# Designed miniproteins, single chains, continued (2): the designs that were tried, part 81

Each design is a single chain, and the fold is of that chain. pLDDT is the mean over its residues in the fold that is shown.

## One batch from the design tools (miniprotein)

Design m6788
Fold by ESMFold2-Fast:
Structure m6788 (fold): chain A 106 residues (1-106)
Amino acid sequence: SFSKEEIQDLILLSLMLSATYATIKIANSLMKQGKEEKAMQILDQHLDALQEQVQDLAKRTKNPLAEQILKLIDQGKKAQTVEEKLSILKEVEGSIKDLIKSMVEE
């Protein structure tokens, strides 16, 4: 059975996953419209928000998978192009899915 804290972490991860998916879709739509500067801004704001949330999770849980996600977020923040940031965010999305799966499946 799950503890209350594990349930709260699963909800938080599910919300982060949904927000990341939505952000990728919005940024891709903006790129199709030639709005590269706006796509960059939305990606940077989302990476900042994810960093704060995952930093807290990693510090509280000491979970190696959360620490790996945090390293990917740091790489995303240092990326110089929208294309590179999108590639890294897709990897972050996959890693969040893997973390959720690891918590739900024995």
Scores: mean pLDDT 88

Design m6789
Fold by ESMFold2-Fast:
Structure m6789 (fold): chain A 63 residues (1-63)
Amino acid sequence: SDPRTREVQRFLRRAGVDIPVDGVADELTRDYIVGFQRATGLPVDGVADDATVEALRRAEGGP
């Protein structure tokens, strides 16, 4: 399991998405990552990297 993937899944759950927080990038998790990366102009690779996690924190209303 991947801790960055868990962070993405936690953000999605707080945003109202019904997904497990297991750190496994299944098809559902990957599709949400891809959609978010495309919407924010990040490289679209479906991987929960530090840039993707940071962008999700900003979208969630973080610092």
Scores: mean pLDDT 75

Design m6790
Fold by ESMFold2-Fast:
Structure m6790 (fold): chain A 91 residues (1-91)
Amino acid sequence: SKLEEALKENFIKYYGLSEEDAKYLAEVIMELAEKEKKALIAKNEQGNDVILFDLEGLEALLEKLKKEKAKESIIETVEKEVNKMREAAKR
């Protein structure tokens, strides 16, 4: 899907993941959103699909990656986002 490709490209450009690792992470996120309903697929102001995670959904992603024994680079990428969201939640 276009959303999955956009997620993959963003992980390569902004997080420095390899194409293989970025593709894997994008696929896990899409499964979590579409099958497990742990993230929301919504349209932004421009009409493009985006993934929205709350803290609980992002923590569920991290636990799924750890259970599947994902590469350390992928786990560290998601842990940084969990920590960023935890800091935002202290408002």
Scores: mean pLDDT 80

Design m6791
Fold by ESMFold2-Fast:
Structure m6791 (fold): chain A 85 residues (1-85)
Amino acid sequence: SKADEYIAKAEALVQEFRDRYPEAAEAVEALEKGIAYVQQGDTVSGLNAAAEGLRLAKETADEDAVQIAVEAVNYLSIAGSEIDK
């Protein structure tokens, strides 16, 4: 589905974040929780967890880390919108 395509894009970005910022494990855990909730159809819990992941990514003070997290959250938001149709 279109939602599955956007979830896959978010998963790829979270994997890139994990590989580049292994010290930001809490941000990765929150983003992965967001993906899991969206995959289960719980778009509200998923986007809340993804927002927490972005907040934690901002604590790295690395602009590239923040940008990856923003893009992952955006793809999850699009996937959630497709699920809620």
Scores: mean pLDDT 87

Design m6792
Fold by ESMFold2-Fast:
Structure m6792 (fold): chain A 80 residues (1-80)
Amino acid sequence: LEKEIEEEIKKLLESLPEYPTVAEIREVIKELAKKFNLDEELLENEFAKILEKENIDPEKLSKEELVKLLKKAVLKTLEK
């Protein structure tokens, strides 16, 4: 499951720039929510909580960081 989530995130990020915009990140979240049958709003909220807790600037997120953070958000949303 974790590997499948990571692979899907990487696939969605491949067509985006190294530092995607907030709007591009939201589209990735929508696709992840569809793929894993999650509530989009819950996934967005979990992602936002992770950014806040880890003191991360959303404008400076690289693709590698996004893979880690989005994977964590998806896993936390699945536990609810």
Scores: mean pLDDT 80

Design m6793
Fold by ESMFold2-Fast:
Structure m6793 (fold): chain A 88 residues (1-88)
Amino acid sequence: MTKEEIEKLLEKMKELAEKQKEEILEELKKNEPEVYKEVQELLEKGSSFFQALLHLWMKRHATPESKEALRKFIKEESEKEGLTLPEE
């Protein structure tokens, strides 16, 4: 899986998670109760729904490339929210 494919997948997952939060939680509770429990635990700790899904995806598909792509995605998302990282 290429870096661009991972970034595009993460962007689609964010959009899907925001639009389908309630439906995704219901489906997880029904079909994957252990995953549902992990999502709920992350939400209780103050994570957003999208961050919870990313954490679970990372745990399932943890490779060095995936971690680098995720770090870049988070950095780009933070920059889009007006949090410009200093150029250093």
Scores: mean pLDDT 63

Design m6794
Fold by ESMFold2-Fast:
Structure m6794 (fold): chain A 87 residues (1-87)
Amino acid sequence: MKEELLKEAEKHEKEADEYMDRGNTALAQGNFDEAIADYQKAVEHYEKAGELYEKAGAPREKIRDISLKLVAARVNLVGAEVEKELA
């Protein structure tokens, strides 16, 4: 059902936002392995949220917003990998 898909999408978006915050904290503390793991989980959850929002027929603005969050998570993941290699 559309409402159920939206609820699942919101749950995955919230989980991803929490993993992004954790990854950002870990990165700031120099905990590169933890940052990488957290950003990887954020990417996973944003990808699932985007898929569910599309299936639910969410507004284009919401689909765009989740896509931008996914791009940011992927950029942060690559950044953490680079910083780990330089450390």
Scores: mean pLDDT 90

Design m6795
Fold by ESMFold2-Fast:
Structure m6795 (fold): chain A 83 residues (1-83)
Amino acid sequence: PPGSAARVARFLQEVLGVPPAKARRIAEEAAERVGPSASLEEVFLEAALILEKEDPEVFQKLRALEEELAKQGKTVFDLLLEV
């Protein structure tokens, strides 16, 4: 969907503290890699792979968040829909 990259960028900024320009670049790069037919979840997962390579500390923060949400029966995708 056309708004997927923007939503992923907002999540990276608001939840993980990624600077705006970097968050936008990562989200746009992820969207380009998976293509225009990809789901929001697919764009997000690709962005997470980019984070793992470019910003391991932020990726570790994302993993910790995933573990915390799992204790509540939730995923980071549920939180992605809130931003």
Scores: mean pLDDT 86

Design m6796
Fold by ESMFold2-Fast:
Structure m6796 (fold): chain A 103 residues (1-103)
Amino acid sequence: SEVDEAIEEAVRKMKEVIEKLPEEEKKELSELAASGKEEDLRKLMEKLVEKLREAGLEKEAELFRLAGEGHLLARRGEPDEKLEELAERIRRLAAEAAEEARR
């Protein structure tokens, strides 16, 4: 639940950042998200991570970077041990974000 709460908060903050972007940039992100191509998904993730970092949301940016990496590994049929390593990294980041939210 703590990981789920951190992901929900990261998604909420990402939506707030996207809402403030110019309409042309929102359209570009939407088109990349609608694409079935790995290259476009990678570009989407890189742009989202960059926008989060520019907004000062470093932990949220790292969470989305790890989630994107996990999704790409799943698409390639990579071994489950890599997904478990990424899940552990995400859990640690979520715990840090939860600790900061308590202060």
Scores: mean pLDDT 69

Design m6797
Fold by ESMFold2-Fast:
Structure m6797 (fold): chain A 94 residues (1-94)
Amino acid sequence: SLAHAALEALVAHLRREAAEHLSPEVLAAFDRALDEILALARTASPATVEALTDVLLEGAGRVFRAHRAGASDAEIIALIEAMLREARAVAERL
């Protein structure tokens, strides 16, 4: 669907941004979270994929803002884990 294509394009963009700016440890956690979100989206309805896209946009925004503010790797990884928990909850409800 268009929603699936848009999410895949967003994930590809976020992977490129993360690789440029995040430490290796944070990047590994972020890439794992993106892989899990794509897996959740693979069998999901377009409406669920749109909800997952919103979670990813908000979560990734928090991650990159925290990085720019000088947050620790542990703090940024906690934000990534919170984003992934929200994504899983959305996929389970819809």
Scores: mean pLDDT 90

Design m6798
Fold by ESMFold2-Fast:
Structure m6798 (fold): chain A 97 residues (1-97)
Amino acid sequence: EIEERVKELEEKIKEFPDNPLLYIRLGMEYLKLGKYDEAIKWFEKALEIHPDNEDIKIALEGAKLFKEGKYDEGIEVFKKSKNPIIQNLAKEIEKKL
């Protein structure tokens, strides 16, 4: 359940605020909910903590494209990541579009 996963991830971020993977997962759950502004906010917060993290940059770029209605371009951006979590997000969203 997506809503339950959001709560679990927010609690884990309180315990491990420096873990970039938790921010990526939380932003992805917001993307699945169609809450692009919330997803962008969490990815930008992650970038403030981890400015050189390429996976966060890819996730943020894709989320911004989704907010603009450029879904195909956003999916292609996510596919450039070698991170299995981001790759799986691209596949899940592609199936819904």
Scores: mean pLDDT 78

Design m6799
Fold by ESMFold2-Fast:
Formats: sequence, C-alpha cells, structure tokens
Structure m6799 (fold): chain A 65 residues (1-65)
Amino acid sequence: MLSVDQLLQLFYDLYLQILRYGTPEQRKKADEILDKVDDAVFNGSEEEITKTAKEAIEQLYELLS
C-alpha cells in the first residue's frame, strides 16, 4: 500500500507536470485541487489527508484526459 507521504508525493509530481505541460484552464483547475489538498494537510487527520490525496490524484488524471 502507498503511504500518505507517497500519495502526497505522487499528487505533487502530477500537479507539477500539469503546471509544465497543461493549458491555462488545466492549471487553474489543478490549483483549485491543490488548495483542497493543502487544507487537508494543514487541518485534517491522516485519514482525511489519505482520502483527499487519492481523490485529488483521480481528479488530476481526469483533467489530463
């Protein structure tokens, strides 16, 4: 199983790829998703961070489709 740290690393790596290669609209949506992840990391439990990171990774993959 991926650890919370591994999930967050995967999310940030994917986010950076969108910033480098994405359209302006994709970057804007990625920033909105990043804000949700940052809020969970700052204010949430480990369970909330894990859930939010998984959902965020899925949303970023959909954004690239």
Scores: mean pLDDT 83

Design m6800
Fold by ESMFold2-Fast:
Structure m6800 (fold): chain A 64 residues (1-64)
Amino acid sequence: KKEAIRKVSKYLRDVEKATLEQVFAVVSAFLSGASKEDIIRIAVEFGLDEETAKKIADLYEKLK
């Protein structure tokens, strides 16, 4: 769980150049135990594209 969150945060910042607010929103969703659908919705609401949101959700599920 902790390593998955770190890897997703680094991917968002280093690869996608996500804002701090976008990273925080996604991490908060992971910590709250949100579903894959909810994680995708939250990421898109904060301005990440749907493809990136799906990649993040898939990465988190594989690493937890």
Scores: mean pLDDT 75

Design m6801
Fold by ESMFold2-Fast:
Structure m6801 (fold): chain A 72 residues (1-72)
Amino acid sequence: SMEAVRAVVAAILMGAADFNLMVVKRKGTPEQAKEVEELVKRLRELYEKDPYDLEGMEEILKRIDEITKKSL
């Protein structure tokens, strides 16, 4: 079903965000880790409010990815 496909895509995006947070906590500064934690929280809040806003979720993940790359 389309609902199942949506849930899988959202789970992948959330998983990527959580993985990036783990990387930043290990390799980055405390400030970078805090910024990524806040973005992960916003991503979860967006999913709870509008689980079909995949574009909004991708924009937040893009920002998380940029910080993670700078922590390496």
Scores: mean pLDDT 83

Design m6802
Fold by ESMFold2-Fast:
Structure m6802 (fold): chain A 81 residues (1-81)
Amino acid sequence: MIDATRPDPAIGRAVAEKGVAEGNIPVVSAGMLLLAASGDLATMYFYLGEFYEKQGDLKKAREFYEKAAKLGNKRAAEKLK
């Protein structure tokens, strides 16, 4: 249920994407917390997958992409092909 006090999930996505692109752990963590607070766990797991993929941890990246895909994230599903 969307609540007027909840963070906008678009802001969480933008912050997480910026943090992943820069490899900036504090920024990616802030974006993930915003996504979790907005209830967008699928997008949160997707960006965790991208973060681990960029770090070279393909096993962790795959685990998070599988979690995101199970929650309906289509981009994570494409990463598993």
Scores: mean pLDDT 75

Design m6803
Fold by ESMFold2-Fast:
Structure m6803 (fold): chain A 107 residues (1-107)
Amino acid sequence: GPSVTLEQKFDIEDGKSYGWYRQRPGEPWQLVAVANVTKTGVFTLVHPRYEGRATISLDREKNVLSLTLTELQPEDTAVYRNVKGPNVTDLSEITEWGEPQLLIVSP
């Protein structure tokens, strides 16, 4: 199926957590994927719902956080936002929210 890459400039710092959340109308914000920047590298985790079709990446030189979604489905139609904080798996730990990006996937 079709694929898309969503990008946002973020100030990328070591020891911080980065993620992508999505929201459909009437639904809460749901975590899609996380990238934790550590001294030994980047550790990523994808929510089970998106496993095998979502990839999160960071470009430290350009300060860009990206989400690539493959095998796009109409259900992927949502507002997406990137986030930063000490632990982005906890909504209360999110310190920065990026600009909302609307993705529309046709049937």
Scores: mean pLDDT 84

Design m6804
Fold by ESMFold2-Fast:
Structure m6804 (fold): chain A 69 residues (1-69)
Amino acid sequence: APSPAEQAAMVGAALAAASGRDVTEEEIVDAAMREYGLSREEARAAVRELLARGMLVRDAAGRAVLPAP
């Protein structure tokens, strides 16, 4: 079964692909809670793991985002 970090990565990638835009940490948290039933704490921990792995980049406003494909 995918870990919370894997679930956050999958939902973030799906959002980026569907929207054609960069996806913020907050959007990934909300989507992981909605799609996989993660608690807010679990979803935030998963997004911190994505940050630690270098999977997020900074946007023009300096926010960490998952880039559009």
Scores: mean pLDDT 81

Design m6805
Fold by ESMFold2-Fast:
Structure m6805 (fold): chain A 70 residues (1-70)
Amino acid sequence: SAAALQAQIAALRAQIEKLIQQLGKLYEYYEKNKDSLSPEELAKIQKEIDALQAEINKLGAQVKALAAQL
């Protein structure tokens, strides 16, 4: 039903918003600490950023697909 699709879209959008906030905090931590962190620590942060961005993109694609059914 349209109501069920709208509820799924709302839940996915809420998840995306939380992930965007987490991504923002990682970027803030990176900018504050980039000159003091080891290359290995910077690589770990980059992997976490990449993983969050991939999840945001995946959920965004799901929202787009569900919205197209309305």
Scores: mean pLDDT 89

Design m6806
Fold by ESMFold2-Fast:
Structure m6806 (fold): chain A 68 residues (1-68)
Amino acid sequence: MHKIPSPEELIDAVLAVVLASARAFGLSREQALELAVIFVRHEAKELGLSEEETEELVARLRARLEAE
């Protein structure tokens, strides 16, 4: 797939999936955050994003969770 979602769309999608999974498996919010970071890094690698783009996604993910 060559269509890359926006950073915010990707982060929102990852958070929605991870938080739903965490609720299903009884994970803590901290464990869910760690899982979300792992998922974002994995998705970035599969999409062929650069290291810089991957770091930006992780930073945005953490900022979104800190803002909540």
Scores: mean pLDDT 74

Design m6807
Fold by ESMFold2-Fast:
Structure m6807 (fold): chain A 60 residues (1-60)
Amino acid sequence: SPEENKRLFADMLVEKGLISEEQAEEIINTEGNVGQYLVRKGYLTPAEFIELMEEVAKMK
């Protein structure tokens, strides 16, 4: 589900040290495009976002 996907994505970001647990909770409670929202907020650089998309693809 979308909520489960957001949780898994957010938890992965914390495990990789790219965001804090507090930022992960913000993601889970935020609607819309999580990845772009993180870049816009400055929690991730565009390069980090690309690396995460590659990691998510490998998880599948």
Scores: mean pLDDT 71

Design m6808
Fold by ESMFold2-Fast:
Structure m6808 (fold): chain A 92 residues (1-92)
Amino acid sequence: MITKKSLEEAEEEYEKLLEELKKLGVDEELLELLEKARKILVEIGESKGEEYKIQALNTMIALAKKLIEDFTEETKALAKEMLQALIEAAEK
């Protein structure tokens, strides 16, 4: 069920996950890519409706959780490549 509270909760959860990634020592490049991808996905969600905006945020939350659970150099490198490809595709 999609509500304004659900959107606020999703945004809060994502911010908390970013702080956890910073504590784990994730590099600035990965953090910048996560924020750029979030902005692009949220903008796509806004153009299609609030439901898609929440889905976009939940996608970013899932990615951040995966990085926290599987914090290896291989996972970080894969995440950077995936996020960069997403950003480049969205800009075209």
Scores: mean pLDDT 72

Design m6809
Fold by ESMFold2-Fast:
Structure m6809 (fold): chain A 93 residues (1-93)
Amino acid sequence: SMARVEELLRRAKELVKKTKNAKEEEQKKLLEEAGRLLREAAELVRTEEELELVLRARAEMLLEAAEIYGKEVDMAEVEREVAAALEEIRRAA
C-alpha cells in the first residue's frame, strides 16, 4: 500500500540523516539499513505514484549521502540496493 511505502521511505531517509552525527562503523550500518528499507519499499510498488515516491526518495537519499560521504563505499552499497530494486520493478512491468 502507499502508506506502507511512504513509511519505509521516511524511515530510510531518517537513517541517512542520522549518519551525519554517527561514527564510521555506525554510519555503515545505518546506510545498509536505509538501503534495505528502500529496496523493501520498491518491492511493494504496484502503481506509478508509488514508483515516483521510491525514485524521489532514492534521489534525496543519494544527495544526502553525497554531502556526507562524497561517493564513499557506503554510498555505493546504498546505490547497489536501489539499482537492484529498480530492476525488479522494471521486470514486473
Scores: mean pLDDT 72

Design m6810
Fold by ESMFold2-Fast:
Structure m6810 (fold): chain A 65 residues (1-65)
Amino acid sequence: AKLLGYKESLKQALEAGDEVAALGILMALNDDFGQDAVNDVAEELKTELPEDKAKRLQVLVDSLY
């Protein structure tokens, strides 16, 4: 339930092009559930996002580490 909420919020921010909101959501997800949860959510979203948005998501994930 909570992880699904992060996934949906992150998807909406990325589709809107709001990378500041997307980064904040990723940081909150990392703080609550750790790096493995960030990677799992990112991999699931890459299957649902357009290719350009999936590439931006990867850049944001990489910026956390």
Scores: mean pLDDT 81

Design m6811
Fold by ESMFold2-Fast:
Structure m6811 (fold): chain A 60 residues (1-60)
Amino acid sequence: MDAEAQRILQRADDLVQRAGQLSLEEARALGEALIEEARKVPEVLPYVERAYQSTLSILS
């Protein structure tokens, strides 16, 4: 896997793991930024979207 893809996946994993430590506003900002980055790496986009949805579910 390319280094950029690994970096994005690591950020997505960190987002989910830190969900309980984030405000809803912070989670949305971080998740939306990661989705924008992932659009340039289509292979990881579904994983990032799933991580973002998971994070929002934890905070909702």
Scores: mean pLDDT 81

Design m6812
Fold by ESMFold2-Fast:
Structure m6812 (fold): chain A 87 residues (1-87)
Amino acid sequence: MLEEKGEELVREEARRRAREIAERLGEGRLSEEEIERIVEESVRRGLEVLRRLLAEGRPLGYAVLEALREAERVARELTEEALRRLE
């Protein structure tokens, strides 16, 4: 159903995008464990946005797009924070 398909898509795509962001912005300076932590938190935050928007009756396509945007935003923020701690 719509909610299950949306969660599946967001889980897979947010994980891919978050990992790409963490690896690219991290430029090899972050451990694999730190990258995985960033990815998991980014996916979690994206799913929270998806579930909230679907519960509010927003269209699936809009909810998925906003969820992916949140996951990407969180991935960037957490990667920058991790890099600041290394400096």
Scores: mean pLDDT 85

Design m6813
Fold by ESMFold2-Fast:
Structure m6813 (fold): chain A 76 residues (1-76)
Amino acid sequence: LERAKAVLESALAALQAGDIETARAMLPSLEDVARELEKAGYLEAAEEVRKGIAALQAGDVEGAIEHLERALALLE
């Protein structure tokens, strides 16, 4: 969970700073986070991470921020 939170916080910081290239470079790490959350039983948080990934791939920065913030809020 600490690693998942750190990755989500780093991706959010990059997106909020307008550093989209750094956020996009973190896509593989975000996919790893989604898988780890699924294995740990945090299904809603994992779903929000996957929605954030999809938004980022589509160039929807605002949507990516919203979904990744929701994912982070769902973690203990």
Scores: mean pLDDT 85

Design m6814
Fold by ESMFold2-Fast:
Structure m6814 (fold): chain A 82 residues (1-82)
Amino acid sequence: MTKREKAVELINAFRKAMAVFEETKDASAAIKVLEENGIEVSEESKKKMEEYGKDADKPESRQKFYDVLTEELDKKIDEIFA
C-alpha cells in the first residue's frame, strides 16, 4: 500500500467518525469508529472530545470537537509521510 493509499484510508475513517458524531451526538461513538479502524487516539484528545461532545447541540462545542479531530488527522497524516 502506498503512503497516499494509507492517507486516503485514514481520511475515510475520520469522515466516518464525523458522520457518526453528527448522527448520534456521541463523542464516544465517534472515538470507537476511529479505534475500530486502527487509529490510536490520545487520552488527552479523548477527554477533549468527550467534554465538547456533551454540548454537541451548540455550534461552538461542535466546532471545538472538529478542531480536535482535525489536529489528530493532521498528526496521523504527518506520521504517514515522515
Scores: mean pLDDT 81

Design m6815
Fold by ESMFold2-Fast:
Structure m6815 (fold): chain A 61 residues (1-61)
Amino acid sequence: DLLSAALSYGGAHARFELARTELENAKADPRSSPSHIEALQAELDAAEKLYAAAKTRLNAA
């Protein structure tokens, strides 16, 4: 339903923004390992896919 789609969208958006911020913070931290940055990039990619799916679902509702 529209409410469920809107809640999913809000959650996906929040996760996407959090993942983006975490990746930027890790890139700015000289103590970050390349593998840590790679893992955060993978999280951002996953969050972006969920966000795109949530947008599509909301637009279809």
Scores: mean pLDDT 82

Design m6816
Fold by ESMFold2-Fast:
Structure m6816 (fold): chain A 57 residues (1-57)
Amino acid sequence: APQPLPEFSEEERKMAEELAEKFGISLRLAQRAVYAGRQLGLTTREQLETFVRTVVL
């Protein structure tokens, strides 16, 4: 694999920043949520917000 784990797209980084701001969680935790969401096929902001609310918080 071409090391996809340490890299996020610009949109994914922005989603992580928005999740961190919205839920008051650390950026690292938000980035981990985005990564876990990708593994689960969660690609929209709404799906990631639901994931954070139900699993991370």
Scores: mean pLDDT 73

Design m6817
Fold by ESMFold2-Fast:
Structure m6817 (fold): chain A 93 residues (1-93)
Amino acid sequence: MEKQIEEARRLVERGVEHNRGVLEARIFSITDPEELRRLKELGLQLVRDGQARLNEAIANNGPLEVITQALADILYGRLVAELTERKLAELAA
């Protein structure tokens, strides 16, 4: 299980990093603080939901596809929250 989870995490990290530049460009083009706050909340929700699914899949020895998707939601949601927070700080400066 641990080796499969590590492999899934590396695959997801690579995919998220590959799309990071595009996502960063899109988020940093947003000038409405309310839209940025909404996106940050959605990103944090993806992290919470993904973590719950990951915990359930591990506990029930669930399929690797479910684990991979949960990891993708966690890492993507975390990246969205990070980028929206950075842009909000930039607008506040």
Scores: mean pLDDT 84

Design m6818
Fold by ESMFold2-Fast:
Structure m6818 (fold): chain A 89 residues (1-89)
Amino acid sequence: MTVELPVDEARVEDGVVTFTARLEIPEDYEVVSARLVLASGTVVPATRVEQSGPVYTFTFELRGEAAKIAAEELAAGNRPVVVVEVRRR
């Protein structure tokens, strides 16, 4: 099963663009993968996945060309989406 959600936070610092997203997942499910999809169609895998109880926090740190694309899209008002694949245990 695939879940699509918006980013909760976006930060641009020193050529690095960082996005975070949170998703509450029932205990009978597990995260298989998480990816960020930019408005341009560029796909970036999660840099870090952290869990606190049922809540997962996904962090995406973009550098180089991906960071430039993301920064330009944010300036234009185009926010990326996060796609999380989950499955039953």
Scores: mean pLDDT 85

Design m6819
Fold by ESMFold2-Fast:
Structure m6819 (fold): chain A 66 residues (1-66)
Amino acid sequence: SKEDIEETLKIVEQVIRQGVKNGLSKEQIQQAVFDLVDDMAQQYKFSKEEQEELYKRAKELIEELY
């Protein structure tokens, strides 16, 4: 659902912020975020289009927060 996507993005943002705080590389943060998106897509049965949108927004968040 849209709410599950929004909740996933909140968790993605927290993972990015914690990764930056802990001194992780951009590559390590990106991998952790993509793994999270994949896990959430499997758990909530996101469509292919929803998963693609999550990858896009996650990349944008990494560019903003890193």
Scores: mean pLDDT 85

Design m6820
Fold by ESMFold2-Fast:
Structure m6820 (fold): chain A 74 residues (1-74)
Amino acid sequence: SEAEELKEEFERFAVGKLLELSRLSPEAAQQAIALIEEAQKRLDKAKTVEEIREIIEETKRQLDELLAEAKARA
């Protein structure tokens, strides 16, 4: 289903971002893990593809912001 494909794509994206963050800042990587865990909880409760897409896009933005902040502090 589209929902399953979106969740799988998000999982791959999240793993990639965690790898980048872990090389840059272990503290930022820990924050990313917390963001991903909260996103997974929200995704489990989501009932529509639209909600799933919104949660994923919001979390991607948060992860990108965290990466930008970690780079700025390096």
Scores: mean pLDDT 85

Design m6821
Fold by ESMFold2-Fast:
Structure m6821 (fold): chain A 83 residues (1-83)
Amino acid sequence: SLVLEATKLGFRVLALLGEIWLAIKRRDWKGREEALKEFEATVAEMEELAQTMPPSEREQVLKFIDQAKATLKEILKEGEERE
């Protein structure tokens, strides 16, 4: 189902946010770059999937994407401030 596919992508996004956070804390620039690229690709796939969903489900997925993007900005900002 589309909901199950969106949920799987959502868990991948959360895992990637964790990988980016850990890479920043460890000063692993290559790991950070690779995780960022996978995050952007996974979010793009999730946005494409959302466009095929009914309005209520689409709104929930897009809100999750917005929260994930906001969390990424906070992670990147904290990495810059605490390095």
Scores: mean pLDDT 84

Design m6822
Fold by ESMFold2-Fast:
Structure m6822 (fold): chain A 65 residues (1-65)
Amino acid sequence: GAAVYKKNCFQCHGADGKGGPGKGPDLKTRPQSFAPAIVKYMAKEFNVPEAQHKDLEAYLKTLLA
């Protein structure tokens, strides 16, 4: 999951999920229950391969808390 996050999400959300000015929103403000919805949103926006979705979801749950 971490490698998938670093490749697809890191540039907008940072290593800690906080985001930044002109970047993506702070993932730390979202509950872990948002992880599936975030993965679906990112898959649509960034064409993330389906095979990577489950690993990405598991990793995102560590950042959302």
Scores: mean pLDDT 66

Design m6823
Fold by ESMFold2-Fast:
Structure m6823 (fold): chain A 89 residues (1-89)
Amino acid sequence: SEAERRAQLLKGIEQTIGVLDQTIELAKKYGAPQELIDELEKIRAELRELAERLKRGEISVDEAERRFLEIARKAEVVIEKVREHIDKA
């Protein structure tokens, strides 16, 4: 159902925000470049806004799902760059 799709999408967004929170803290702890930290914080803000719009019914589930996939792909790239930086330290 659409309600189940919305609930699962919100859960996915919240889980991704949690991963970003952990990655930002590790990035700060291990001295990752400020540009990577700034990018992670921007991605996290985008996900928070998406979750709020979805909760308020201001965006369709289909459109929110498309935007989430795009933001998540961007997040994966930046998270990998942070991991590579930490592995070299």
Scores: mean pLDDT 89

